# Designed miniproteins, single chains: the designs that were tried, part 107

Each design is a single chain, and the fold is of that chain. pLDDT is the mean over its residues in the fold that is shown.

## One batch from the design tools (miniprotein)

Design m3734
Fold by ESMFold2-Fast:
Structure m3734 (fold): chain A 85 residues (1-85)
Amino acid sequence: AEKLLEEARKLREEADRLIKEGDEAEAQGNLEEAAKLYTRASELYYRAAKLLRQAGASPEEVLELLQKALDAGSRASKLYVQLAR
């Protein structure tokens, strides 16, 4: 259980860093880089949520990370749509 919680924490911290890097890339007009960073952050938040659920964390904690994953994925999708046209 402790190993799953530590792994989930590391994945969340990495995802948070990727969001900050994506925000900086988006602010600089590097939309493709931002989209890739948000996509990676979404994957890491989702993996962290799955590990928290396996470790018996509260439903609220799991849902928080799932919401962050969906938000990051949504941001990436919007940027990819802009880049396609």
Scores: mean pLDDT 88

Design m3735
Fold by ESMFold2-Fast:
Structure m3735 (fold): chain A 78 residues (1-78)
Amino acid sequence: MMSEEEREVLLAVAEGSLLLMKLTVEAKYSEDPEKSAKAEEAAKIVADAINYAMDPSVSPEEAIKKVKEAKAKAEELL
């Protein structure tokens, strides 16, 4: 059985992954090249945070914090 901490990290990653999918669509299909570029930058930030959160050497608290910070930064860029 997964630990409660692992479950919280996976839920944060799931939320981040949903945002990443949305940002990828906006980056590829936006008619505004500036919005497309910002969405691509935001997608990279979210993807990097998910990869960091999935590293077993990272604490659950740090993983969750990194994903939340990445989501906030992505929302600021949009």
Scores: mean pLDDT 81

Design m3736
Fold by ESMFold2-Fast:
Structure m3736 (fold): chain A 101 residues (1-101)
Amino acid sequence: MLTREEWERDLAAFEEAVRAVTDPEEKYRLIRQQLRDLIAALEDPSATPEQKEFALEGLERLVRIAAETLPQELFDKLYAELKAEASPEVQARIDAVRAEA
């Protein structure tokens, strides 16, 4: 649905919103909700290849932001929840990002 410019703008706005939140549990909830929306977009059979590519890039970026901004305990909780809900293809992408973090 988003153009690349709109996607980059939305991601930047989300990163600013996450950084503005001082409560770690509120940061966790915001990141978790956005990651769930991205996973839903990836698993939507009506999504175009370009939309799926943006969702994958967004997923990778948000997992990195979570690793950087969340306490370790909340990041580990988020990672476990995402792996329980994600398809094997999405799980492989999450595992690759975690290995780099």
Scores: mean pLDDT 75

Design m3737
Fold by ESMFold2-Fast:
Structure m3737 (fold): chain A 100 residues (1-100)
Amino acid sequence: SLRDRLLRMLAELLGVSVEELRNAPEVAEPSDSKKQVEATSLKAGILTALESGWVAEWEGLPKEPARSLEDLSDEAVRGLIRYLGRLFGLSEERVEALLG
């Protein structure tokens, strides 16, 4: 799915497994590894970005903020992949490969 492609992209960028990213808590616990803290912060950052002004750039997104990545439409996931690809300096070829 597009959500699986997004998680794989994020896991690759962080250098963690998809399973680690998926299982990362919403709030970092004491003694969490750096990678676990980064995964938790990234998940929170994505949700915050969706609640901020850039969400308004995409017609068809729900007006209420997404509570999880599972709440995103396929169109929203594609836009997020493009946004993160640009932010992290991925090539257009790599971004389009992730989109299918």
Scores: mean pLDDT 57

Design m3738
Fold by ESMFold2-Fast:
Structure m3738 (fold): chain A 86 residues (1-86)
Amino acid sequence: DLAEAYRLAAEAYEIAAATTDDPEAREFYLALARGFRVLAENPPELTPEELKALGEAFDGLARYFEEVEGNREAAALFREAARLVA
């Protein structure tokens, strides 16, 4: 479900924003969360190649938040989003 994947990505960025001590990173994550909320409300129709690219992007974000930021909660949400578009 593409709408659910976008909702999970928005939640992941909202969690990242809530847990960062960097004000610039917080504003950036909140902006991304708002964008994904809009996509969740009106999900575009994607081709199989676009869905694959989106899944790869969500897997990359999951890895980043787990391995670099130590944010396992945000990483788990991105991983679930990637699973939903696979």
Scores: mean pLDDT 89

Design m3739
Fold by ESMFold2-Fast:
Structure m3739 (fold): chain A 87 residues (1-87)
Amino acid sequence: LPSGATQDVYDVLARSEEIRALAERYAAEPSEELGRELEQRIAETREYLAKMQELAKKQGSSLPLPLVELEEVVKEAEALVAAARAA
């Protein structure tokens, strides 16, 4: 990670775990409250990913694997919310 590497890795892992746990809860027990909470966490994480992508670009490097995996977790959660909202 471009800066604060150790702390940033823990933050990435925590974000992935939190979004996955929230998405699993929403899938099991859909509610408007959980849906809004999940959407908020997705938005916050998208902002974080955009910031990390900019930092990687400034250093001429590709996004580290943990951040690529976090992006996939966010995409999966977004798809789950979209499917639930469409039903």
Scores: mean pLDDT 76

Design m3740
Fold by ESMFold2-Fast:
Structure m3740 (fold): chain A 72 residues (1-72)
Amino acid sequence: MSVSEEALEAEELASFASMFLTLGKKYNDEESFEKARELARRALELAERADPEDPVTQNARRMAEEILEETE
């Protein structure tokens, strides 16, 4: 079983989004919050195109959804 490139890219984007969310919260940086939202939405879009049964896809989707909830 090979992991989808879309799943790996989604996980990477979700991971970066999580980092920017942490920076935004710690430093009250609006630019970091905006970047977190952009990356999380992008990750979610890629995860929706990837194999839903792939644990990497599931992890990316979950992380992206949590980040979007935290930024609202």
Scores: mean pLDDT 81

Design m3741
Fold by ESMFold2-Fast:
Structure m3741 (fold): chain A 65 residues (1-65)
Amino acid sequence: DVRARAEEVLARRAEVEGLSDEQLAALRRSYDAVLAGTPEEAASVVKAREEIIEEKERAKAEAAA
């Protein structure tokens, strides 16, 4: 489910980037626009964002160690 994966990315970004509720709502609206497109395009964008946040989480964990 691409929407569920998008929500996971949003939750991870909120934690990593310290997003406010308003910033999270704005970002969710951006994701909703992507999800309203083609399933293939939405899946590709969500996958790319998953890879970016995974790398940011790794970098943050390494910096904290």
Scores: mean pLDDT 76

Design m3742
Fold by ESMFold2-Fast:
Structure m3742 (fold): chain A 69 residues (1-69)
Amino acid sequence: EEEALKKAKDLVRESFEPKLAEAVEKTIEFMKKQGFSGADILASVVLVARAAGKEDLARELEEIRRKVE
């Protein structure tokens, strides 16, 4: 779970503009503090990736999410 979220943050930093990447990383940390599961957090990041038109990123994030179920 922790490793999966770290990988997701690394992909977000590589794929999004710096301000959007920072906002997504802060959202991940907020969701962790609120007690959301790693799978739910990753599902939220997948939705952001798709909304941004980054389908390849969304697909890679879905594969990470499936491994934490």
Scores: mean pLDDT 81

Design m3743
Fold by ESMFold2-Fast:
Structure m3743 (fold): chain A 63 residues (1-63)
Amino acid sequence: AAEELERLLVRLITEEGVPAEVAERAYRLMLQGRYEEALELLTREGGVSREKAEEVVRLAQRI
């Protein structure tokens, strides 16, 4: 679970250009089940499209 979420966040940094600090905060929110806050963080501060952030959060929920 945590390792799988970590892999998703590495992908966000390397493929989507999300700042590491934002990715770390989103990771912590997802670990706590706070998916709506993680989605907002990724879109507003991470520069991720809403559709992509929704996909990431959905994948995290299935882990």
Scores: mean pLDDT 77

Design m3744
Fold by ESMFold2-Fast:
Structure m3744 (fold): chain A 81 residues (1-81)
Amino acid sequence: IIEKAKELKKRAEKLLEEGKELGNEEAVKYAQAAIDAAELAIKYAELGTEEDLEKAQKLVGIAEGYIEQAEKLIEEAKKEK
């Protein structure tokens, strides 16, 4: 969980930079939301209780969803030269 959340955070940070370079405000917002969700997932996973691990897993899923949205927006922006 922690390693996966850290990987998602790295992916989201890259998407945040790409969104900024493209001037796509919506992609930047989704990338930031993914970073926030991944950071929160790491914090809950570090607490290590069964309930906190469940929250961490849900937050990983949320981060993945935000990453997917940011990736789609970045691809769309790249198609529009």
Scores: mean pLDDT 78

Design m3745
Fold by ESMFold2-Fast:
Structure m3745 (fold): chain A 76 residues (1-76)
Amino acid sequence: SLKDEADALIDETKKLVKELKSKGLLSDKEVEEINKLISEVEKAKDDPEKLLKKKIELESTLGIYKMKKWVFEKSE
């Protein structure tokens, strides 16, 4: 379901944020902005249209930080 996909995406994002923060690759501001977006996805769970829009925003954010992680790991 869309809710299950959103929950999986939130869990994956939280795991990546924890990893990148431990490596010094995320500022406190970036962590705050990502946590705000996670909160917006969680608040949208009872509105399918809003949930879909917020899920897409979180997927895009996750993709950017996965790319930043990949670039960092390949540059060292």
Scores: mean pLDDT 85

Design m3746
Fold by ESMFold2-Fast:
Structure m3746 (fold): chain A 85 residues (1-85)
Amino acid sequence: LQDLIDRVDSMRSMSTDQAIERIPGIKDMARRVVDPDTADDIVTTLDFMGQQLQDTRDDPVSGQGVIDVTTDMIRSILRQVQRQQ
């Protein structure tokens, strides 16, 4: 669980292209580390993130905003899971 949180948090310092490349690995880790319902929520958020980042490839400022918002959402989900243990 902590490794998944750390990987999601690391995306905040990445470029748009680096974040896009990281998404499949985070989706795969989420499916292995958390329950199926939580994994589905994270995967859906990451799929949305990937689509928005593709659309903002020519605008790094908008891309960073997408990364910040979506990683905050996923971190919130993961912190709730961590509290429930």
Scores: mean pLDDT 79

Design m3747
Fold by ESMFold2-Fast:
Structure m3747 (fold): chain A 73 residues (1-73)
Amino acid sequence: SLEEIRKLIEEFKKYVEKNQDKLTPEQRKEVNKLYDEMLELYDEAVKNPSKAEEYLKRIKELYNKMKEIIDKA
């Protein structure tokens, strides 16, 4: 659902905020790129709500990549 996507984007922002002091400039750049990709997918989900589950799956993959970057830091 679109609500689930919004919640993941909010959780992404909160997780990054909590850990930003641990990140190198290079890691911050990677995380910001993933965030931009999530926002693009959210815009597509808004345009095509019937495909929201497909976009949600892709957004979850980006969220997991972000956590990998932060947890490796």
Scores: mean pLDDT 83

Design m3748
Fold by ESMFold2-Fast:
Structure m3748 (fold): chain A 81 residues (1-81)
Amino acid sequence: SKPSEEQKEAGREAVKEGVKKIDEAAKDVPDVALIVGAKLRVIGVALDQELAGASPEEIKEAVEREAEREAERLKKEAEAL
């Protein structure tokens, strides 16, 4: 089924916040491919949840969890340099 405007807006807002967290975590990461991959996975979670008919709150929570996971991965990558 087609996502509602409310679901799409929740996904868009959550992705924006997730990308900000990734950019902050990635500031000392020289590997652009790792940064792009993290951003694409966050976007993918939003789209997957929207297509699955998740509520706006469920979309936001899923995207926030993925963004935090990706940010932690990038911080560990920066620390390993």
Scores: mean pLDDT 84

Design m3749
Fold by ESMFold2-Fast:
Structure m3749 (fold): chain A 77 residues (1-77)
Amino acid sequence: AEETVRRIIETGDVSGSGLPADVAAAVLQTLSELRRARNPETDRIPLTAVLSERLGVDSLTGPEFVEELIRLVEEYS
């Protein structure tokens, strides 16, 4: 899971993650927003409806998002 998550974060390549297409698209959108944040360690990034439903939260910081992405990849693997 950690190697797959690192690849997604560094390259946007969701191959082998097992993520459904809508979840994968939502993950890539969130990573794009996170890269635009002034301080990704503390700034809260609004989640898409797909991710907020799956994770039960409306927004996440960078570190919180990485933790949740690891759990998502493990869930779908």
Scores: mean pLDDT 79

Design m3750
Fold by ESMFold2-Fast:
Structure m3750 (fold): chain A 71 residues (1-71)
Amino acid sequence: SAIREEGRAAGLPEAEIRLAEGILNKDEEEIRRAAEEIAKARPEYTAEELIEGARKAIQALEKAAKNPPLP
């Protein structure tokens, strides 16, 4: 997976890489497990908030790639 390879090259925590990969692959179980693992390390966030934030970020990137904003 390109996301897994890019994330590891960038030195991201494995749980964060799994969350992004799960979202792109539409693997709901992996998304939940990865978000719960991240939330344990960052108790200020809930797993649901982490999932929603990641989904919105990926959707924003996909939208920008398809329809770049006018200058």
Scores: mean pLDDT 72

Design m3751
Fold by ESMFold2-Fast:
Structure m3751 (fold): chain A 88 residues (1-88)
Amino acid sequence: MEKLSAEEQEEAARKAAEAVLKAAKENPEGVEKLIKDLEEVKEENKDDPLLKKAAELALKGAKAAAAGDVETAAKYIKEAIELANKHS
């Protein structure tokens, strides 16, 4: 897997948070599916501490973005990307 730079990770996290917030307003079913998919990723990676933690952070980020807290969401998503990239 290609490693992202710190700047690319921040930009990706911010765009993801904004996309989830927009989706929550325009397509709430799509956001429910995203949350379900992230919960499945967390369960599939339960034996891998880094991937499990990354999935937990991504799930927290998605839920925060859906609730309208883009800043908190971007922070969690960035931490999730950083952990996933360390494992790759």
Scores: mean pLDDT 77

Design m3752
Fold by ESMFold2-Fast:
Structure m3752 (fold): chain A 68 residues (1-68)
Amino acid sequence: SSMNQQILRITKRTFVELSEIVDQYVQQRIQALRNGDQQAVQQVEKQFDQQVAQLLADYQQQISQLQS
């Protein structure tokens, strides 16, 4: 159905965005660890958590709107 196709598209886009967030997190965390900067490691982890939470909230909202 059209709705199922829209759900699939939104889901795939969300996975692509998640992959990009993970790539940035890994690169930034490795750099902070190599520099011995524990404060930067904590900041990178906090930013990752916030970005993932926002992405999941946006995904939930878009799916809920389609199912309404």
Scores: mean pLDDT 89

Design m3753
Fold by ESMFold2-Fast:
Structure m3753 (fold): chain A 58 residues (1-58)
Amino acid sequence: MVNDGNNYFNYGNVMSDNGNYGDASDYYFISSGYYTSSGDVNSSIDSINNGNIDSNNY
């Protein structure tokens, strides 16, 4: 699950870099779900924060 969280977090970063803030936000929120399921609370919080930032910029 941490690997899946890392993969979706990376997808969020790629979408954000391309200006696709809506898609980036969705991938960050998916990543946070995987991190929560793996018990990685800090990475989950970071993913939620990045998702909220990109959602607000969209």
Scores: mean pLDDT 79

Design m3754
Fold by ESMFold2-Fast:
Structure m3754 (fold): chain A 84 residues (1-84)
Amino acid sequence: PPPKTEFSDEELLEIARKAAEAAKKAIAEGDRSTALVAINELIRIAKQNPAAAELLEEVARFAEENGDFELARIAREAAKEAKE
């Protein structure tokens, strides 16, 4: 079960922004393993705060623009789940 202690929306979004930036940097550098770690962190945050789904969508768009359609699919699917 998830922990009872929760971050504020602002704190979660700040952590999510850092994860999104790390994912974009890794994608731009071709470091898929680091990008996946950052995307997974974003997915974890989005499950706690659906507002982070927009950051997942932004990472998906960035991955697609850089030709990584697999990472784009993973992030986009996670964003859809977080919005539900």
Scores: mean pLDDT 78

Design m3755
Fold by ESMFold2-Fast:
Structure m3755 (fold): chain A 63 residues (1-63)
Amino acid sequence: SIEEANQLNEMGNEAFKNGDYDQARSLYQQAFEIRKKALGPYHPDLIVPSTNLGLIDIKEALK
């Protein structure tokens, strides 16, 4: 559900804040897949999860 996706995204934000980027990525990916399944692959609500995953990749690449 979209509510579950919102909760997973919040959990991902907490993991990111704690520096656990692997956990954050996993949680953001789960939120993205739930939204994609519910709304379709081109819905605007997918922008934030996609951006969050991209930020983790950039953060890890800069280490």
Scores: mean pLDDT 72

Design m3756
Fold by ESMFold2-Fast:
Structure m3756 (fold): chain A 63 residues (1-63)
Amino acid sequence: MEAKSVEEALEKARELGFPVKVKVYINGKLVAEMLAENEEDLKAFVYGVLDHPDVKVEIEKAE
């Protein structure tokens, strides 16, 4: 599920339940994947990337 802000990413992760997989896309290409086990990990990761143009972050449930 797409997130454009740290707040949206946290909201989506809470809906899915931790742990969650975070996928970062730049210009439509997957450039990074991270496992976030808690809200602090997720916040730290997405805060660093969402200021870039053409960045998209997707949150999905990790199995």
Scores: mean pLDDT 76

Design m3757
Fold by ESMFold2-Fast:
Structure m3757 (fold): chain A 83 residues (1-83)
Amino acid sequence: MEIDKEGFEKIKKLSETFNPEQVALMVGQALRMMADLKGDKLKKMKKLAEEFGMSVSEVVLLIATAEALLRRDPEKMEGIVKL
């Protein structure tokens, strides 16, 4: 799967809060997760996207951003709540 228009708008919003290196790590993790989305994992992600009123790309970016920040700096989790 590729990042849709909604996903690109979310990346732009991330770039206003985080430096380019951090955004690159977040996007890299999101692309890796999207490449691995098959069968039941893809179905679960689509259901979450529908429940949150988001695209699959937006939900994946949200999860990837949370994972990247938790592994690097747990205190920056506050930034995710505003996305």
Scores: mean pLDDT 70

Design m3758
Fold by ESMFold2-Fast:
Structure m3758 (fold): chain A 86 residues (1-86)
Amino acid sequence: ESLDTILSEYKKSRKELAMEAPDLYKELEQIKETARELWERGLSEQEIAELNERSAAIANKLKEETPDTYRRYKTARTKLIEILLS
């Protein structure tokens, strides 16, 4: 499976999440952006715990509302991260 295929699947699944669960997808993206910003200034134990709790709650809701789409998104994201870390 090529990087282009994985990236295409990642982009497609993100678009599908935005269409199927727009409010949850928006919150997921906000959590990611907040985590990125906090990571740059240094995260406290409390901030890490709060982000993990929020991320888990949104992930669980996405699994319930759009299980197939979320699974595809998570799979594509994991593959993309693995390639970038290689």
Scores: mean pLDDT 80

Design m3759
Fold by ESMFold2-Fast:
Structure m3759 (fold): chain A 84 residues (1-84)
Amino acid sequence: MEKREELLEKVKELIEKYKNGEISPDAFLAELTRLFVEAKRKYGLTDEELKQVKEEVIKLAKEYGFPDDEIERLKAALDTVLKQ
């Protein structure tokens, strides 16, 4: 549970940096996918926990004003990581 919340907080920080223009869109997606890969491989988060974090990330992106096409792109990228 705590590792899931830690991942979510890191993702929130990453979204804020992206929205503030501190990182590029490509860097944002690269760092986001890296965080999920590390959570799966290094920290032992289950596919169910990662799926829950993915849904919370999508909710956050909507709250931060991401348009629907960017939300769909984000879902596709995270789904690819979860299938690996």
Scores: mean pLDDT 78

Design m3760
Fold by ESMFold2-Fast:
Structure m3760 (fold): chain A 65 residues (1-65)
Amino acid sequence: GEEESKKMLEARKQVSEAVEEELLKLKPSGFSRGLAIDTGATALVEGASLEEARELAIETARKLK
């Protein structure tokens, strides 16, 4: 529903902001960056902390390069 969409958009924004500096250093492709942010955002909406979501997103970006 709309509430789920809003939570996901907000989670993507929070994760994107939290990992922006580290992703700039890693220089992932646009596809890898998108997957990393979506992975972190999904974890955040499923109840993970922002810190856990941030680390998961960074690890995902590192694996995909």
Scores: mean pLDDT 80

Design m3761
Fold by ESMFold2-Fast:
Structure m3761 (fold): chain A 73 residues (1-73)
Amino acid sequence: FFEEVFGPFEELLREAERLLETDPERTLKLIRELREFVESLVRGLRIDPNSPVVQELLKKLEELEEEARRRLE
């Protein structure tokens, strides 16, 4: 179930990582959209937000956001 729902999310995460080197501003926008997507799914499907899979996804988004902000400085 989680893999069916979050499978496409992994492809978008990899795209965000690629954009980090060429367009960190676009990476930040994509990260915001992905974060909203994860939060929407957690609320809609009543997924435990403290589950390891959700926490790992949110942590990856946070790390990418920090790296993108660092590259824009």
Scores: mean pLDDT 75

Design m3762
Fold by ESMFold2-Fast:
Formats: structure tokens, C-alpha cells, sequence
Structure m3762 (fold): chain A 60 residues (1-60)
């Protein structure tokens, strides 16, 4: 689920895996039929505001 993915992404980001967290979140949004805007929203909710939003937009 998206909520579980947000939690995992946040944990990975906190552990220093910021790029991996963004990739995981973006890929999951694609699977859920979300567009780039949805990926940005997911990244923001996961605490990946500035850098995460930029990374999610780039990956998606």
C-alpha cells in the first residue's frame, strides 16, 4: 500500500538512502497509476520535501 511505502521510503531516507527512497516511492506511484504530481506528493508526505520532490520528479 501507499502508506506502507511512505513509511519504508522515510526510513530508507533517514538511514542515508535518500536516492533509493525516492526511486521506491516513485515506482510505487507508477504502479498505483499515479502521475509525476502524485509522486511529488508521496515524496513530500514521506518527508522528502525539497530534495525528495526534485528526485521524484526526475525519476518519474
Amino acid sequence: SAEELLELAREAYAAGGRGGAAVYAAGSMIKLGQDAEGAKELAREAGLEGTGEENAGRLV
Scores: mean pLDDT 53

Design m3763
Fold by ESMFold2-Fast:
Structure m3763 (fold): chain A 113 residues (1-113)
Amino acid sequence: MSIEEQVELLKAFIEQVIEFLKKTNRYEEKEKVEKLKEEYLPKIEEALKNGDEEKARELLIKALEELGEILEEAIKKEKNPEEKEYLEILLNQIKALLKELKTGKAPTPEEIE
């Protein structure tokens, strides 16, 4: 997976999380995700524009880690089992991408299940 594809996955995860938080009236967590988006996406885009793939990867890892922390807190507060399961699926996808970024290895089929 290219760095550009990994950045597009981050954008997709951010959008999915924002939309879920809007739908479930979690405005505090939504504001945290929007702040993360505004902080990290311009810096990642600038790094990619400058050909600094290492800096882009570093920023992408930090953004995914912070997004994961926001999701973990949302999961802890979630009382609806279906909504909690949806958030846990998103968190697992974020953790899989983080593992690929940190180790250079794609997740195994056992880690996707």
Scores: mean pLDDT 81

Design m3764
Fold by ESMFold2-Fast:
Structure m3764 (fold): chain A 89 residues (1-89)
Amino acid sequence: PVETEVIEVSRVVSGEQEVTVTVKAPNERTDVKVEVEAESPIKLEVKVQKLPDGTFRFTVKVSEEAAYNPKTGEYAVLLKITITLTNYP
């Protein structure tokens, strides 16, 4: 049977920065998907790199300052990073 593992990482960002998440793949047949959801609009880029040891490195680069969020009263954006690992038998 195919097994799916979901890893969720939440990060609050206020301006230009890089968020790195590293996940070890359970086997060579692991498919990886990354999705980044921002609570409010902010420019970002997502990079995925597979390392020789079977580890996946995800880099989310924020390239602008966060806009004012009226829900929190802060100049900050909540990023929800969802990594889905699909493990094949």
Scores: mean pLDDT 76

Design m3765
Fold by ESMFold2-Fast:
Structure m3765 (fold): chain A 80 residues (1-80)
Amino acid sequence: STEELFEKTLALAVAVLRAAGRDDAAEELEKAMEEIKKNGFKPSPEIEKKIAEIEELLKEIAEKEPELVAKVQAELRAAF
């Protein structure tokens, strides 16, 4: 479902951001997630922009530290 995909995608993104030392971005993403859920999974333009910026940051992390991303993915799969 869209809700399950949303939950898993955000859990992975938050874990990657925190593992990369970007707790600030992880907290911002968690707050955006709460707002999206509160609005029936309808992001506002402001939240969409914030998510796009975090998505670009995640792409940079994946390019610079692909092994970190792989490790976090494996840990998350083992935990869930």
Scores: mean pLDDT 77

Design m3766
Fold by ESMFold2-Fast:
Structure m3766 (fold): chain A 99 residues (1-99)
Amino acid sequence: MLPVEEALKMSPEEIRELVKNLKEGKASEEDIEKLAVLSVVGELSDELVEKLLKLIEEKHGKEAVLLFEISRGIALIEMGVFKIEPSPEIGKVLEEELS
């Protein structure tokens, strides 16, 4: 299953836990990758993506930022190539947790 398809199946509770792990400096590499994919499938605004990038750099460093950016790029390609529909519901959960 593609990472974007897996992200679309995540519950609001799972998404909230990923953001909590990030804010607490406890995110794994898998958590960073999942947050990147969720930010793409949820169509997160440029402003909120910048906020995520800043949080990732502050809590996990520049290597985690690179992982996030690469994972976002791959997710964007997958969404386009496989014609996967965005999830407004995922976007809303991320917006609420990042506010």
Scores: mean pLDDT 87

Design m3767
Fold by ESMFold2-Fast:
Structure m3767 (fold): chain A 55 residues (1-55)
Amino acid sequence: SSQLEAARAHIEEDVATQEEMIAADKSLSPEEKAALIAHVRAQGEAAIKQIEAKL
């Protein structure tokens, strides 16, 4: 559905934006950046699966 495609695209764009912000954060160590990026990716994937499960 158009709603599912729009929601997926929005979540993927938000994840990409968060990854860019984390990568640019000078206060974070490389280890902290890797952990936060992994967390953001996992949250985005879970959100997409949850939306798909409701359709």
Scores: mean pLDDT 84

Design m3768
Fold by ESMFold2-Fast:
Structure m3768 (fold): chain A 105 residues (1-105)
Amino acid sequence: DELIQQLNELLAKAAEAIKAGDLEGLLEQLEKAVELAEQMDIKKYPEFVASVALEVLMNVEEYLRDDPRADELIARAVELLEAAKPYLSPDSQRVVDAYIEHLRS
């Protein structure tokens, strides 16, 4: 799947931006990753979509907490997690629920 390859490349670029201390580049790559994940067939790739959304949320929490532009990115990533959740295993659903509760705390 070409979207999976593009998403993996964007997440690799996000990791490179973190290593370089480039928070603007990190935000840009995470925004592009969410945009591509929103185009994926969630029923076909629920675990992958949830994984991408979780990685975006974790990177925002660690590196972008003080950036007001991150609020929209968080909202979109949470929406992806909630959309994927019904198609996940019960164990994966519990991980998603725990992380969403953590973000709301």
Scores: mean pLDDT 85

Design m3769
Fold by ESMFold2-Fast:
Structure m3769 (fold): chain A 90 residues (1-90)
Amino acid sequence: SLAEQLVDALIAAQEEVLRLYGATPEEVAALEAMKAKKEATIARLKANSTDAELQEAIASLPAVLAAAKEELEKEIAAGRKAELEALRAA
């Protein structure tokens, strides 16, 4: 189903982001919670979304993921710089 395809794509995208940029225990727990809620999320999407809405969400996902990756790269770079400056100050 389109709902299952969307949820699978969202989980796969999050797994890829964590794999590429590293994951905290909190981020891993959030991903596992997302996986645990998969069937409930699919059921809710089937009940509350049209096929057209699900197709649009799937089609937009690559652009959303690309934007999220760019933002995470900026946050990681800023975080590493802040950590290095804090270490130098200590």
Scores: mean pLDDT 75

